# Ledger of designs, part 37: designed miniproteins, single chains, continued (2)

Each design is a single chain, and the fold is of that chain. pLDDT is the mean over its residues in the fold that is shown.

## One batch from the design tools (miniprotein)

Design m5274
Fold by ESMFold2-Fast:
Structure m5274 (fold): chain A 76 residues (1-76)
Amino acid sequence: SYYIPEDLPEILGEHLLYYLEKGEPEKAVESILKFLSTLPASVAVPLAEKIAAFFRLNGLEEEAERMEKFAKEIAA
């Protein structure tokens, strides 16, 4: 089973969980990165950090690192 952090918006948590339960973590990352790229950096960075924390909490280190890299790149 997967854990959803209390501070992650429920709809985003459910979207990520949907792909993870299917064994498709790459699709989870790709779809969320596309969504975040449509947002201003001031909104996308804190959301990307919360999603990285979600992936780490569930043992998905590669996915967490991709989110952290995205947040770092758009914050610069």
Scores: mean pLDDT 81

Design m5275
Fold by ESMFold2-Fast:
Structure m5275 (fold): chain A 66 residues (1-66)
Amino acid sequence: ATAAELRRQARRARAEMIEKVSDLGLKAFEAYKKSPEEAKKYNEEMRKTLDEGRARVDALEAQAAA
């Protein structure tokens, strides 16, 4: 892939990460109104989404810079 294509993929991956975290955050908030225990699962998914998304973006940016 070209550096430009890798940077485009990195921007898309970042946007998808932000969108997913926002969606999970809203679901966690709504779940918390019913049960804190149900909200815990969404909080765990948010942490995983941030960790995986950040790693993916960093890997694509590193490939583009090489």
Scores: mean pLDDT 83

Design m5276
Fold by ESMFold2-Fast:
Structure m5276 (fold): chain A 61 residues (1-61)
Amino acid sequence: SRRQQIRELQAQVLQLGRQISQLQRQYQQTTDPEQQAAIQQQIDQQRARLYDLVLKIQALA
């Protein structure tokens, strides 16, 4: 059902939000610029995925 699809997408949004928060903590704890750049790239990729999921939820609403 559309309601089940929305719930599944919302669960994925929550999971990505937790992953982004963990990466942000790692970024703050890291002193090496190369490692910080790699973590920032991962954050950017996860944010893009989160944005895509939000758009899918909006399309189903």
Scores: mean pLDDT 88

Design m5277
Fold by ESMFold2-Fast:
Structure m5277 (fold): chain A 98 residues (1-98)
Amino acid sequence: MSYINAKFVLLAISSTAHILPRLPQEKALAEIETMRKQMEDIMKEFKVPKEVQEEIKKLFDEAIELAKKGTPEGLKEASKLVIEASKKLLDTLNEIEK
């Protein structure tokens, strides 16, 4: 995938994350899992440092646990963590792209 395509995927993830608190729990969890896989694919292709991969994995693990609570507050916090993960990966890609 190109850097431009990866950045487009991250923008789409950020947009989807903003709607998570409006979704039913099951659909929100499915969206978070889809976004996690998309970010894992990007991190693998662009050889993102393991330290950044572990930080992003931790953010998604926390987001999934918050979404599993099934509360609007949990989904809102999960949304913030997914947005943070997307921003962290975008910043890392910008540093790798010379």
Scores: mean pLDDT 85

Design m5278
Fold by ESMFold2-Fast:
Structure m5278 (fold): chain A 71 residues (1-71)
Amino acid sequence: MSEEVKRIMENLDKFLSTLSREQQIAFLRAEIRSLEEEIARLKADPNADPEKIELLEEQKEALTRRLEELE
């Protein structure tokens, strides 16, 4: 996992710690959905930065693992 994604996950975990388990699950599902839509949009754009796509895919994988731990 890149250092940028690690920082994103650390900040996210601090935020999630203020929420109930049910709220955390709902938030993570919504965030994963949003990332999937953004990734699809960027992949359709020939001017998109491939490094940005890779970073978002890595972030999505990290969020998916976190969601699986809560379910």
Scores: mean pLDDT 83

Design m5279
Fold by ESMFold2-Fast:
Structure m5279 (fold): chain A 88 residues (1-88)
Amino acid sequence: SEVEKAKKIIEEVKQEVIDKFKPTEEEIKRMKEIEEKLFEELLKNPEEFEEAMRRALEELPTQELTPDQQKQYEYALAVHKLVQAEIE
């Protein structure tokens, strides 16, 4: 399935992000929860969710982010790109 393929690709990117930033186990758990929520919302309203998320991600770089928020932002951006590539 397309969702299964996207999740596998996201897991690979997630491992790369974890290797670079070395987040705590609690941070990794939070990233997974965000990923699941994003996937569920995207599958129901792909175009609207994609546009809304893209705009939200564009706003984040204008703010001072904590290290935790920066990790979540980069993870969310990677998830966005991978899901966008799968659903087109």
Scores: mean pLDDT 59

Design m5280
Fold by ESMFold2-Fast:
Structure m5280 (fold): chain A 85 residues (1-85)
Amino acid sequence: SPEIDIMETTLSTLSREDLGLLIRTVYRETEGLAKLYPDNKLLQEAYKKAKEALELFEKGTEEDIKEAIRLLSEGMYLRRLFLTG
């Protein structure tokens, strides 16, 4: 998806500190939305991706961080679809 690829590229320019803050913020916000809308498939999938991104980021290897950026980009895209739908 061009939108996901643009998000991934943008997130790859962030410092590790700023990326960590963003992942934690997206995780908390998406978890809250997923709890409020348990039947919303976009929010449930966005929450799963944000959670996996946080877990990989906390492992801290270069490979895990690259995968975390990809998953975060996908989760942010799904959340955006919910907000604009």
Scores: mean pLDDT 89

Design m5281
Fold by ESMFold2-Fast:
Structure m5281 (fold): chain A 109 residues (1-109)
Amino acid sequence: MKKFKPGEKIKVTVNITNEGEDGTYTVQVVAKGKDPLTGKDIYLPVSEPQTVKMKKGETKTLTFEVTVPFPNGDVELYARVFKDGKPVATAKAEKVGENEYKANLTVTA
C-alpha cells in the first residue's frame, strides 16, 4: 500500500478491454479501506467517474487524477467499471512510478 499526504495528487492509468457487450460504461478509481464498525472491506471513491462508450473487443485507456482527501495512510487503489449502475469489473492498480499507478481490467459478458 502507498502512504499518501492529504491533497497529494497521483495519476492512475486504466486500460479496459471490453469482452462483454457494446455499450456505455462508467469507470472510477476507488480506495480500499476497512469499515471500523463491521470490519468489512469498503471501497471509497477517490476520483471523478468517467463515462466511455465501448464496442465488444475494444480496448480504451483512461487517465484519472486522484486527490487524497484524508491524512497520511496506507491506501490500496482499484479501478472499477460499472454498467447500468452495477459493478462489472474491478482490478487493483499497481505502482509503476513515484506518483503513478496502472490498472488493467477486462469486462466480461
Scores: mean pLDDT 76

Design m5282
Fold by ESMFold2-Fast:
Structure m5282 (fold): chain A 66 residues (1-66)
Amino acid sequence: MGNLLKLLGEARVKRLEEIAKLNVKEAEKNKEEGVFDAAQRQELLKKMAKKRDELAKKIKEEEEKG
């Protein structure tokens, strides 16, 4: 069971990161203002990655519980 929980957490984190990338791309296209630059995209992606890392750490700790 621990392996499944870990795999699920990693899969979710990976999907969240992919969704973040997709959202950034769509937001840039939808804005049409040219204001959304590469630096802003990187900032958003980094925040998502940090959340991912924290979530993964929590899942790892809870896995020991199971």
Scores: mean pLDDT 65

Design m5283
Fold by ESMFold2-Fast:
Structure m5283 (fold): chain A 89 residues (1-89)
Amino acid sequence: ALSKDEKLSLASLLVGGIAAVLREHGVPAERRRRIVGRIADVIFDGIEAGLSAEEIKELALEVLREMGLPPEALAAVEELLDETKKRLE
């Protein structure tokens, strides 16, 4: 199992990856900042609260869906979440 510091490092990479996906899919900078900020809060707060990778993924996807991500961007972010989940557990 990964240490908390290793989980936080992976979370930082994940948040950066999500920001890159949103940029690649043409999400405007203002909207991208709001999405990334909210997702970062979900991921980091979830890790600090001791939530499982599965629970954090479910919460993150729900937030992204409610924020109205384009379907292609949502699919790419879900792939990043799945890859990160494999490394957290």
Scores: mean pLDDT 81

Design m5284
Fold by ESMFold2-Fast:
Structure m5284 (fold): chain A 75 residues (1-75)
Amino acid sequence: SLTPEQQEKLNTLLAKAIELFAEAVRTGDIDKMNEAIALLEEIRDILESAGLLDQAANVRALIKQVEEVKKKLEE
């Protein structure tokens, strides 16, 4: 289970990851894409440590999709 502090942190990290992803896609900024991926990895780790394995698996799938978008931006 998540503490209220962990839930608030997840909400903040997710909002920032979405913002960075949108900016990276708009501008082609690979550094911002890497920052978005790092935030998603932090979200994954928090969910895993809380025992929310299904939610963590969903975030892993999202990270893979974001990595594919990153690869296309690098081409």
Scores: mean pLDDT 89

Design m5285
Fold by ESMFold2-Fast:
Structure m5285 (fold): chain A 73 residues (1-73)
Amino acid sequence: SEIEKIEKFAKEVIEELKKAGVDTEEFEAVLNDFIEKLKKYKVTIPLETFKKNVLDTMETRGLPEEVIKKVKE
């Protein structure tokens, strides 16, 4: 399902940020809250839309470009 793909992508992003030495506690909480709201309201969004929003947020927060490039793959 799209929600399972979204959860998988979110986990991959957090793991790559942790490998890069980034404190992910706040960002992980934000992503988890968003995903829980999707589940609670039974809203389906395309994985592509979720990916774009996550990548835009990472860029806005100044997270490492090498992580952003890796998760785009």
Scores: mean pLDDT 82

Design m5286
Fold by ESMFold2-Fast:
Structure m5286 (fold): chain A 63 residues (1-63)
Amino acid sequence: SSQDGAKKLQDEVRDFLTRVGLGDVADAAAKAAYDAYLKASKQGDSDDQSRDKGNEAAGDAAG
């Protein structure tokens, strides 16, 4: 489901940022990725397209 893909990306973003020492922004960036993925997926974007939009939103939230 769209929610399952969004949760997977959220966990991946949080884990990555925490591992590279950006734990202070990890939760906010992970939430941004979740919200952006879910929106894109609900609009008919592919998993790859939804992940790209999620990662872009995470980057914006992190810095």
Scores: mean pLDDT 86

Design m5287
Fold by ESMFold2-Fast:
Structure m5287 (fold): chain A 76 residues (1-76)
Amino acid sequence: SLIEQLSDPDWRVRALAAGQLAASGEPSYIEPLLRVLEEDPSPLARQVAARSLASNEKLPEEVREKAREVLEELAA
């Protein structure tokens, strides 16, 4: 499942899964998405996920703001 793919060893699989879960707009996925943005060990996974999530209007503003913060942090 997409939730299981958020724990995949390949950072690209994790980043793609985060984008797909975000597209669903399901509230139950918000906490897993925030964990990818905040805690993923790969800066590349965090950056790709954050770019996908920052512009997704189906997500709560809190998640989109966190994604923008991550992009700013990684750009510094």
Scores: mean pLDDT 79

Design m5288
Fold by ESMFold2-Fast:
Structure m5288 (fold): chain A 66 residues (1-66)
Amino acid sequence: DREKIERAVEEAAILEYARHGAAATDEQIIATASRISGAPRAVVRRVLEEMKARGRLRAPAPGTTQ
């Protein structure tokens, strides 16, 4: 179900951004969301692309100011 996959992508993004910050990759988010939702990576990738297009997926600020 797409709604369940969208939630898994949001959760995976939060986890990967917490672990890797701005260095978190789409592949890491897809792998984690696939594990959470049980959906194939190809399906998760399509949902991720749709969510990015809608502005739902927000990364933490890239880089650190010193």
Scores: mean pLDDT 73

Design m5289
Fold by ESMFold2-Fast:
Structure m5289 (fold): chain A 82 residues (1-82)
Amino acid sequence: MDEETREEIVEESLRLMTERMTPEELEAMAEGLRDADPEFSARMSREELLALSVVRHVLHERGIELSDEELRELAREVVRRL
């Protein structure tokens, strides 16, 4: 993934979390992730889990697949800019 695409994903994720999604919608996405992989989710903060859920949605819409570690790194970047 190039730097420009990474920046676009981070910016879109931030916009969704701050301007487009309700707290209820964010929590529902996070719950879905906890149910799918409780061990993976337990290693993350609440903010990281919310950000990861949104990042996964943005990546899916763009047809981009990343490793769990790359997803976690993007989620942390989003959290840093909140």
Scores: mean pLDDT 75

Design m5290
Fold by ESMFold2-Fast:
Structure m5290 (fold): chain A 66 residues (1-66)
Amino acid sequence: EFEKLLKEAIEEAKKNKDNPQKVVDIASELGRKVAELLGLQPRSSEDEANEAALPVLKAANKVMKA
């Protein structure tokens, strides 16, 4: 479930608040995991990739803002 991944990533980001490089890494990794969970890949379809990008970006933004 992407909700669990998002919460887990936010918690890890909070744990590494003083390490911005790790926070960025966590956000990137979350983005990949969310896209994989949704079964969406850039090569599959433009529409699917666009829909995957939106929730992935939102999840990454939440992790980085945490």
Scores: mean pLDDT 65

Design m5291
Fold by ESMFold2-Fast:
Structure m5291 (fold): chain A 108 residues (1-108)
Amino acid sequence: MISKELKEELLKLLEKSKPEDAELLYIVGAALESEELIVKAYEKIIEYNKENVEASDEVIEEVAKLLKKHNEVEKTIEKLKLILENVSSEKVKKSIKRLIEILEELLK
């Protein structure tokens, strides 16, 4: 279970993000096993009909910073790699791969 602080920061990021960023935040929610983030991100995906889209670089970078701040980097990389194996959308894969690359650099 993630910290309440990380959950609240990710929920705020979801609220201020563009509709195309919701799918990445849904995937991050799944990696973190955060039911509230998963549900709220999914609601935003459905409301704006934004599936199989590439997330913005700004949101990918902000997610990476929040994960680093809350010491969730290594665990999230492992979970994202597992999720990546089951993703069919090349645009979504590109967003996940970029997030993993930034997170791996943060471990150096």
Scores: mean pLDDT 87

Design m5292
Fold by ESMFold2-Fast:
Structure m5292 (fold): chain A 80 residues (1-80)
Amino acid sequence: SFFTLRVELYLRHHPDLPEEVREALLKFAEEIDKYMKEHNLTREERLKVQAEFDRLLQRVVKEGMTVEEIEAERERILKG
């Protein structure tokens, strides 16, 4: 819910993003929300995931990230 709401707000401020990128970001946010709910993360671990996700959002528009690049970062953030 938190990450999903964060992405919904981000997308509202970036209406020109391709639909495929919007869908990839919403899916990633949902997966992070689920990951946070299913794992008893420490405060430090939660903050690390939040920081990585915020960095990704900053890069998406600035770098014109593709769906493939977003999916690669999703794998890195959730499994690395």
Scores: mean pLDDT 83

Design m5293
Fold by ESMFold2-Fast:
Structure m5293 (fold): chain A 117 residues (1-117)
Amino acid sequence: SQLEKAKELFEKGKELFEKGDYEKAIELYREALHLVLSLPPSPEVDELRAEIVRNIAEALIKLGKAEEAAALLLFLAETESDPKVRAVYLRGLGEALEKLGKHEEAKEYYEKARELE
């Protein structure tokens, strides 16, 4: 199934991330995300989408692209209707902002994420 294929691509991406191959990890994460976005919404699909996006952001941070990670996560958080998924994006945004030295702004997004439970 497309969901199983997305999960397999995501796991392969995580293996590349653990080896330090961040650019290749992002390529596989983006392929997994493309498949997930083609699926009907469900809690499992929404959770996998959030995890894939968070891992893309983390890989971008590892590549020194924390500003790109922050911009991606802010856009996705502002357009996300699921509060649990939005909380994942806001926590990731906080992490990217901390990497950029924006500690007070990061704290505000962590608090917003916590309020979403």
Scores: mean pLDDT 89

Design m5294
Fold by ESMFold2-Fast:
Structure m5294 (fold): chain A 98 residues (1-98)
Amino acid sequence: SVEEKLEEIAELLRGGVDVEKLYELFGLTPAEGEEFLGYSLEDGVLTIAFSHSSVFLTVTEEGILVVVKDINGNILKEFLVPKEKVEEFLERLKEASS
């Protein structure tokens, strides 16, 4: 399931991440010196925290809602990964989490 895949990805995030590859996947460019700070997986929401932003991936009936916020909580980017693209997106997310 999507939830099981997010749990697998969360475990891979423990080993470190490719910050540039993750930002590219979210359609953004990292700031110079951008650092991965950590992650959480709670109630179907995977949160990935960086030094200048946080990414929230929410499982919905329509797919995965991706919201990127700055350190002040302002939305930098928001997009839906539609259901038919979820598997491809999760495979790319897994690659960036290894």
Scores: mean pLDDT 84

Design m5295
Fold by ESMFold2-Fast:
Structure m5295 (fold): chain A 72 residues (1-72)
Amino acid sequence: TTTVTLTVGAPEGVTSLTVKVYDEAGNLVAEKTAPVTGGTAVVTLELPPGTYSFEVRDAAGEVLLSGTVVAE
């Protein structure tokens, strides 16, 4: 496993974020909720080597950020 640190910027008024990480087959492999401090949330993930997609949502379920992360 590889430690991946994801740093997410959040709009004003967002106090927590939920990060979901999916493998290449679309399986949910990690889900973490992180507090927003100073407009930023930091999430640490332990992932096997591979390419993953992620989405970040606020408490209302609105998608704030999505992207791809590679664990080596």
Scores: mean pLDDT 78

Design m5296
Fold by ESMFold2-Fast:
Structure m5296 (fold): chain A 84 residues (1-84)
Amino acid sequence: GSVREFTVTENAEYEELKPGVYKVKLGDVEGEVRILSRTPDRIVVDTEDPDLAMAAGAIDLKDGETVEVLDRQGRVLAKVTFKK
């Protein structure tokens, strides 16, 4: 589907995440996601956008991988653990 849900690692930094477009980073690989909603336990992201889907496809996301979420200035806002 166009929407995916991810479990968020509990930490204070992800409290700053709000709906919007963010860059994500896994090691040296970067991509973009749109966050539709955020709760303390999970983030719902939209991968329907062709550019966002292509960028996400460039990130080697496996079950249990942790990805850094970046703001527009490249600062780490949160770490997200993906579950498939």
Scores: mean pLDDT 57

Design m5297
Fold by ESMFold2-Fast:
Structure m5297 (fold): chain A 80 residues (1-80)
Amino acid sequence: MEELERAARLVEERVREALAATPGVRGFKVDAVPDGEAIRVSVLVFAEPAAVAAVREAARQAAKDAGEETGLPVELSIAV
């Protein structure tokens, strides 16, 4: 239980760091929760139109890297 919560916080932090480093991001909200054997990440981003593709890629890569770091499946949902 605590291990999954810690993994969710790590995934959340990695995605937040990636979004904060992406030019053209005006603001974001990231929530990660355990969902069975996976971590579900919901991302809402307010970004410049030109930054949308970079934002989607940054979030996807960060979620993938965090999944590899934790050894858990990560399910990502993004709204931009």
Scores: mean pLDDT 82

Design m5298
Fold by ESMFold2-Fast:
Structure m5298 (fold): chain A 76 residues (1-76)
Amino acid sequence: MEEVEEYKKRGDEALKQGNYKEAASFYKKAADLVEGENPEEAVEFYRKAATAYLKSGNLKEAIEFGKRAAELQEKL
């Protein structure tokens, strides 16, 4: 849990600095860690990662993580 909060904090900080690719990476790591225990929280992190990838110009990753968030939410 501490590790998830650390990645979220680093992602939020990177977003504030306009470092979108780094922010996306941290949100992805947070999502990966919580998916098994809290899939609802993982959906939120995957959405944040997708948005950050979109802002960084990484369209392929933005689509992948946006789709993963949608598919995971549909099963909840």
Scores: mean pLDDT 84

Design m5299
Fold by ESMFold2-Fast:
Order: sequence, then structure tokens, then C-alpha cells
Structure m5299 (fold): chain A 110 residues (1-110)
Amino acid sequence: MLEELEERAREKLTEVAKALAAGDIEKARELAREAAEELSRLLSEAAGVPVEVRIEVTEEELVIEVRAPAAGVALTIVVPRKTLEEDPEGSAELAARALAAFAEQARLAA
């Protein structure tokens, strides 16, 4: 499950990062909305408690906010646009790993 979660998160976040790096902010926002919905479901399943995911795309940065209120844990990932433009795939991979680690911590804390 965690390996599938990490891979899915990497794929979805890579799509968002590439759209933002290309300057297509509207597409990046649509992809971010879809990613947040899917990741909320996958993270909730992996953690065994409700997980709320919010992904905000601005012209300056990508912000991923993850919360598991029942487990008392939260995580915010901020990726500057310059970092996304230089390495969209690597940025997505690091964020995906952080999300997988969050799910494991939420599961242990619940």
C-alpha cells in the first residue's frame, strides 16, 4: 500500500509540477485539485483515519497541506516555482516520499 501510495503521489504531483513549470497555471490548478482528491482518499486508506489534503498552486509556489486531525498530525510542503522549474520530477518524488511517511506516522499515532 505505501509503495503504491508513493508511486501514485509521485505520478500526480509530477503532472502538477510540469504544468506549473510550463507556466500553465490553470492546468496546474485543475491537476492539483484532482491530485488532492485522490491523495486524500489514498492517504486516508493508508493511515486508517481521515486525512485532508489541500494543494494550492500560485505563480510563486506549490503548497501541499496534509492533516489527520484524529491522529493529531499535520504536514506542510512548500516547493518554490524555481525549484519546480529546475527539477519537476525530483520535486514530485521528494513530496511523494514525505506524503508516504506522513501516512505511516498518522497510522502509528492513531
Scores: mean pLDDT 85

Design m5300
Fold by ESMFold2-Fast:
Structure m5300 (fold): chain A 95 residues (1-95)
Amino acid sequence: SVLDRIDELREKAIKENDDITYVLGELAYLAYIAGMYDMAQEILDAIENKDYERALELGEEARLKLLSKGTGSDVMLAGLIGDTIETAKSLLKQS
């Protein structure tokens, strides 16, 4: 399942001290919680391929879709996704 992939990716990232993979894994998890299951899978595929630019692009697409839906929970999840994207970008610049 998507959750099993996320859990495995997070556990591996923690063991390997891979902060970038861990943060991008959170992006997949937030998309999953938002009900965007296909988006979460595409983000995981991008992370596994080391295509961090695509993972961030998909995260931004998820954020904009949630903002367009406009419920309180959607706006809150969009904010968390935005924060996660900014954290990932910061880590990529430090690497």
Scores: mean pLDDT 87

Design m5301
Fold by ESMFold2-Fast:
Structure m5301 (fold): chain A 85 residues (1-85)
Amino acid sequence: MIKVEVEILSETLARVTFDDGSVKEIELEPGSTIHELLLGIEKLLGQSNKVVSLKVNGKEVPLTMENLLQPLKVGDVLEVELEPE
């Protein structure tokens, strides 16, 4: 199980912090959705992962298509829990 924290630093940049304390950056397009961010994390990890939990700004968010298509905002903090495979 992989836990990551994502901070939206700008319209084009997110910072991903892993549970081991390692930090990586993802480039985004302006107006990117949560779904596009999750695809970026999957590409960064280089392996198939299943999202099992999502929090946005400290609130649990159901993993529905409607919620995943919401646009990211600068300053948003997401907590994502992933299972490998």
Scores: mean pLDDT 81

Design m5302
Fold by ESMFold2-Fast:
Structure m5302 (fold): chain A 82 residues (1-82)
Amino acid sequence: MYVLTPEEVEAMRAELQALAAEIRAVRPDNATLAANIDRMLADLDDVLALVKAGKLSDYQKMLRKMAMEAGLVAARRGLARL
C-alpha cells in the first residue's frame, strides 16, 4: 500500500527549505535556481493542503510523492554542482 502522510510532506518541505537556504548562501545571484526552488516549495504547500483535506487517492498520492522526491533529487544535484 502506498501512503503519503502530512508528516512526510512536511519533512520533504523542511528538507527543501534547508536546501534552498544553502543554495541561496552559495549562489545568491542565481535567480533561475531560486525561482525553481520557490516553485517546488509552493507545489509542496499545495500537496500538503490536499493531503490534510483527504482529497488525494492512493494513486494520486503515489504520483505526487514520486514528483516531490524527483524535485528533491534535482535540488540536491543542483547544490552539488555549486
Scores: mean pLDDT 73

Design m5303
Fold by ESMFold2-Fast:
Structure m5303 (fold): chain A 65 residues (1-65)
Amino acid sequence: HMKLPKEVAKREVTSAVRRAFPDAPLELIERIVDEVLKDKPEFISVDQLPELIAEARRRVEEALA
């Protein structure tokens, strides 16, 4: 079991979302990732990354609709 600093988790989630939505504005992706991680602790379990990526992807898709 490994935890990542929130800053690193943000980078991982942002990178995954950018791969899914290459034409989406980076500012939009970064804002949504920040909102998804806003209420998360300073250190985030690596096991939570897939669910955070999925949530951020859902929110970006909704914002682009």
Scores: mean pLDDT 83

Design m5304
Fold by ESMFold2-Fast:
Structure m5304 (fold): chain A 88 residues (1-88)
Amino acid sequence: EGRLRFAARAVAEYIKKHGLEAVDTAARAIVEFGRESGDLEKTVRLAAEEVRKIVGPEAGVALFRAIAKHDPRVREVAEQYAAELEAE
């Protein structure tokens, strides 16, 4: 879990530094890391937590929409996180 959370935080900081144009690159990295770790849903959940804390809801929504586009297995989970961020 520490490794997954560190990667999620690094992705969030990358989006914070480079702006919303970095979201698609970040989404691809999260999906690939999740596939390699064998727990894609947990990887997406940890990314949700760190992006919300570091970057904020607008970037979080954009990130989850991009994640849903890259892997249909996590589309529902990513859409749920986007909806939660929009409701805040």
Scores: mean pLDDT 75

Design m5305
Fold by ESMFold2-Fast:
Structure m5305 (fold): chain A 62 residues (1-62)
Amino acid sequence: SEAARQAVADGVMRAKMLYDAGAITKEEMLEIAAQYGVDKGGATPEEARRLAEEVARENGLI
């Protein structure tokens, strides 16, 4: 859904700040983004993870 994708995108942007600071790994960044998709976007964990990987790929993070 659009809400799930937007929530994941917000999660990626937030988690990227921590990743760029060296505080978390790329995997932890994806986990945080996926959790945003579940909690704020109403996505299933599987959908949220796929969206997190898609958004990260679009932003050159994976």
Scores: mean pLDDT 85

Design m5306
Fold by ESMFold2-Fast:
Structure m5306 (fold): chain A 100 residues (1-100)
Amino acid sequence: EEKQRILELIDQAIEYAKEALKDPKNVEALEKMRELAFEIVGLAMELNLPKEIVDLAQKALEYAAEAIRAYRNGDFEKTREYVKKAIEYLKKIKELVEKL
């Protein structure tokens, strides 16, 4: 149940991140990606998941926040690059969680 919950959050975060890649001006997709990344960090900590997973989740949140900062500065190329990094870390978290 708990494993399924975090996997569902990760899949939702990746989907919003993909929407942001299609349109880096889609602030709703960027904010949803960041909100879900924050929930993933909180849930990983609450469930006492391995430190490696928590650290990767914090990196995904960091890149999601950087994407929003780049968006606020009008730098849509950097927004795309940070969204790509967030997706990379979210996929790594998914792989490790699935092995639990």
Scores: mean pLDDT 89

Design m5307
Fold by ESMFold2-Fast:
Structure m5307 (fold): chain A 89 residues (1-89)
Amino acid sequence: GDIEEAIKLAEEGVRLANEAEKLAAKVKGDGGFGAQSLAGVAHIVAGVAIMLARKGYGKEALELGRKAVELGKSAIEAAKSGITPLGTE
């Protein structure tokens, strides 16, 4: 049901955020900072999704679980962009 799906999505969001943080740790400069910030937000959103799921708010937890995955994916993209920055005048 929604509760089980929300927890699985939140766990996936955490997994993606951890991956982004590992990639960001290898980046020197602004790209790493942006990826770390997005990963941090993904962790918070995933934590709230799990909390709401455990309290029985399945629909709300599911929406936040999906958002955690979206944020985790964005964090990975930001980390990859930071590794290969574009920018010559």
Scores: mean pLDDT 79

Design m5308
Fold by ESMFold2-Fast:
Structure m5308 (fold): chain A 83 residues (1-83)
Amino acid sequence: SEGLERAKKALEEAVELEKEAIKDGASKGAILGVGSGAGLAGISLGVSLVSPESSEESAKVAEEALEKAKKSYEAGKTTPDGG
């Protein structure tokens, strides 16, 4: 299940990114953005587990959520006030 493996990887990376954003003192908005990305990746993994035929689509959604999380984190680095 390539899609399931990709969704798991995206969720794992998004969760790690959220932890790093919190440690770095990123803005509250950036932390929420990263957390939202991780949440969406988790939902996509859940869909892949209960509906294997949609796992490819769910993996893409999880990967897009991870990319959005990365962008939110980078945007938060440009603001001096953290979360």
Scores: mean pLDDT 73

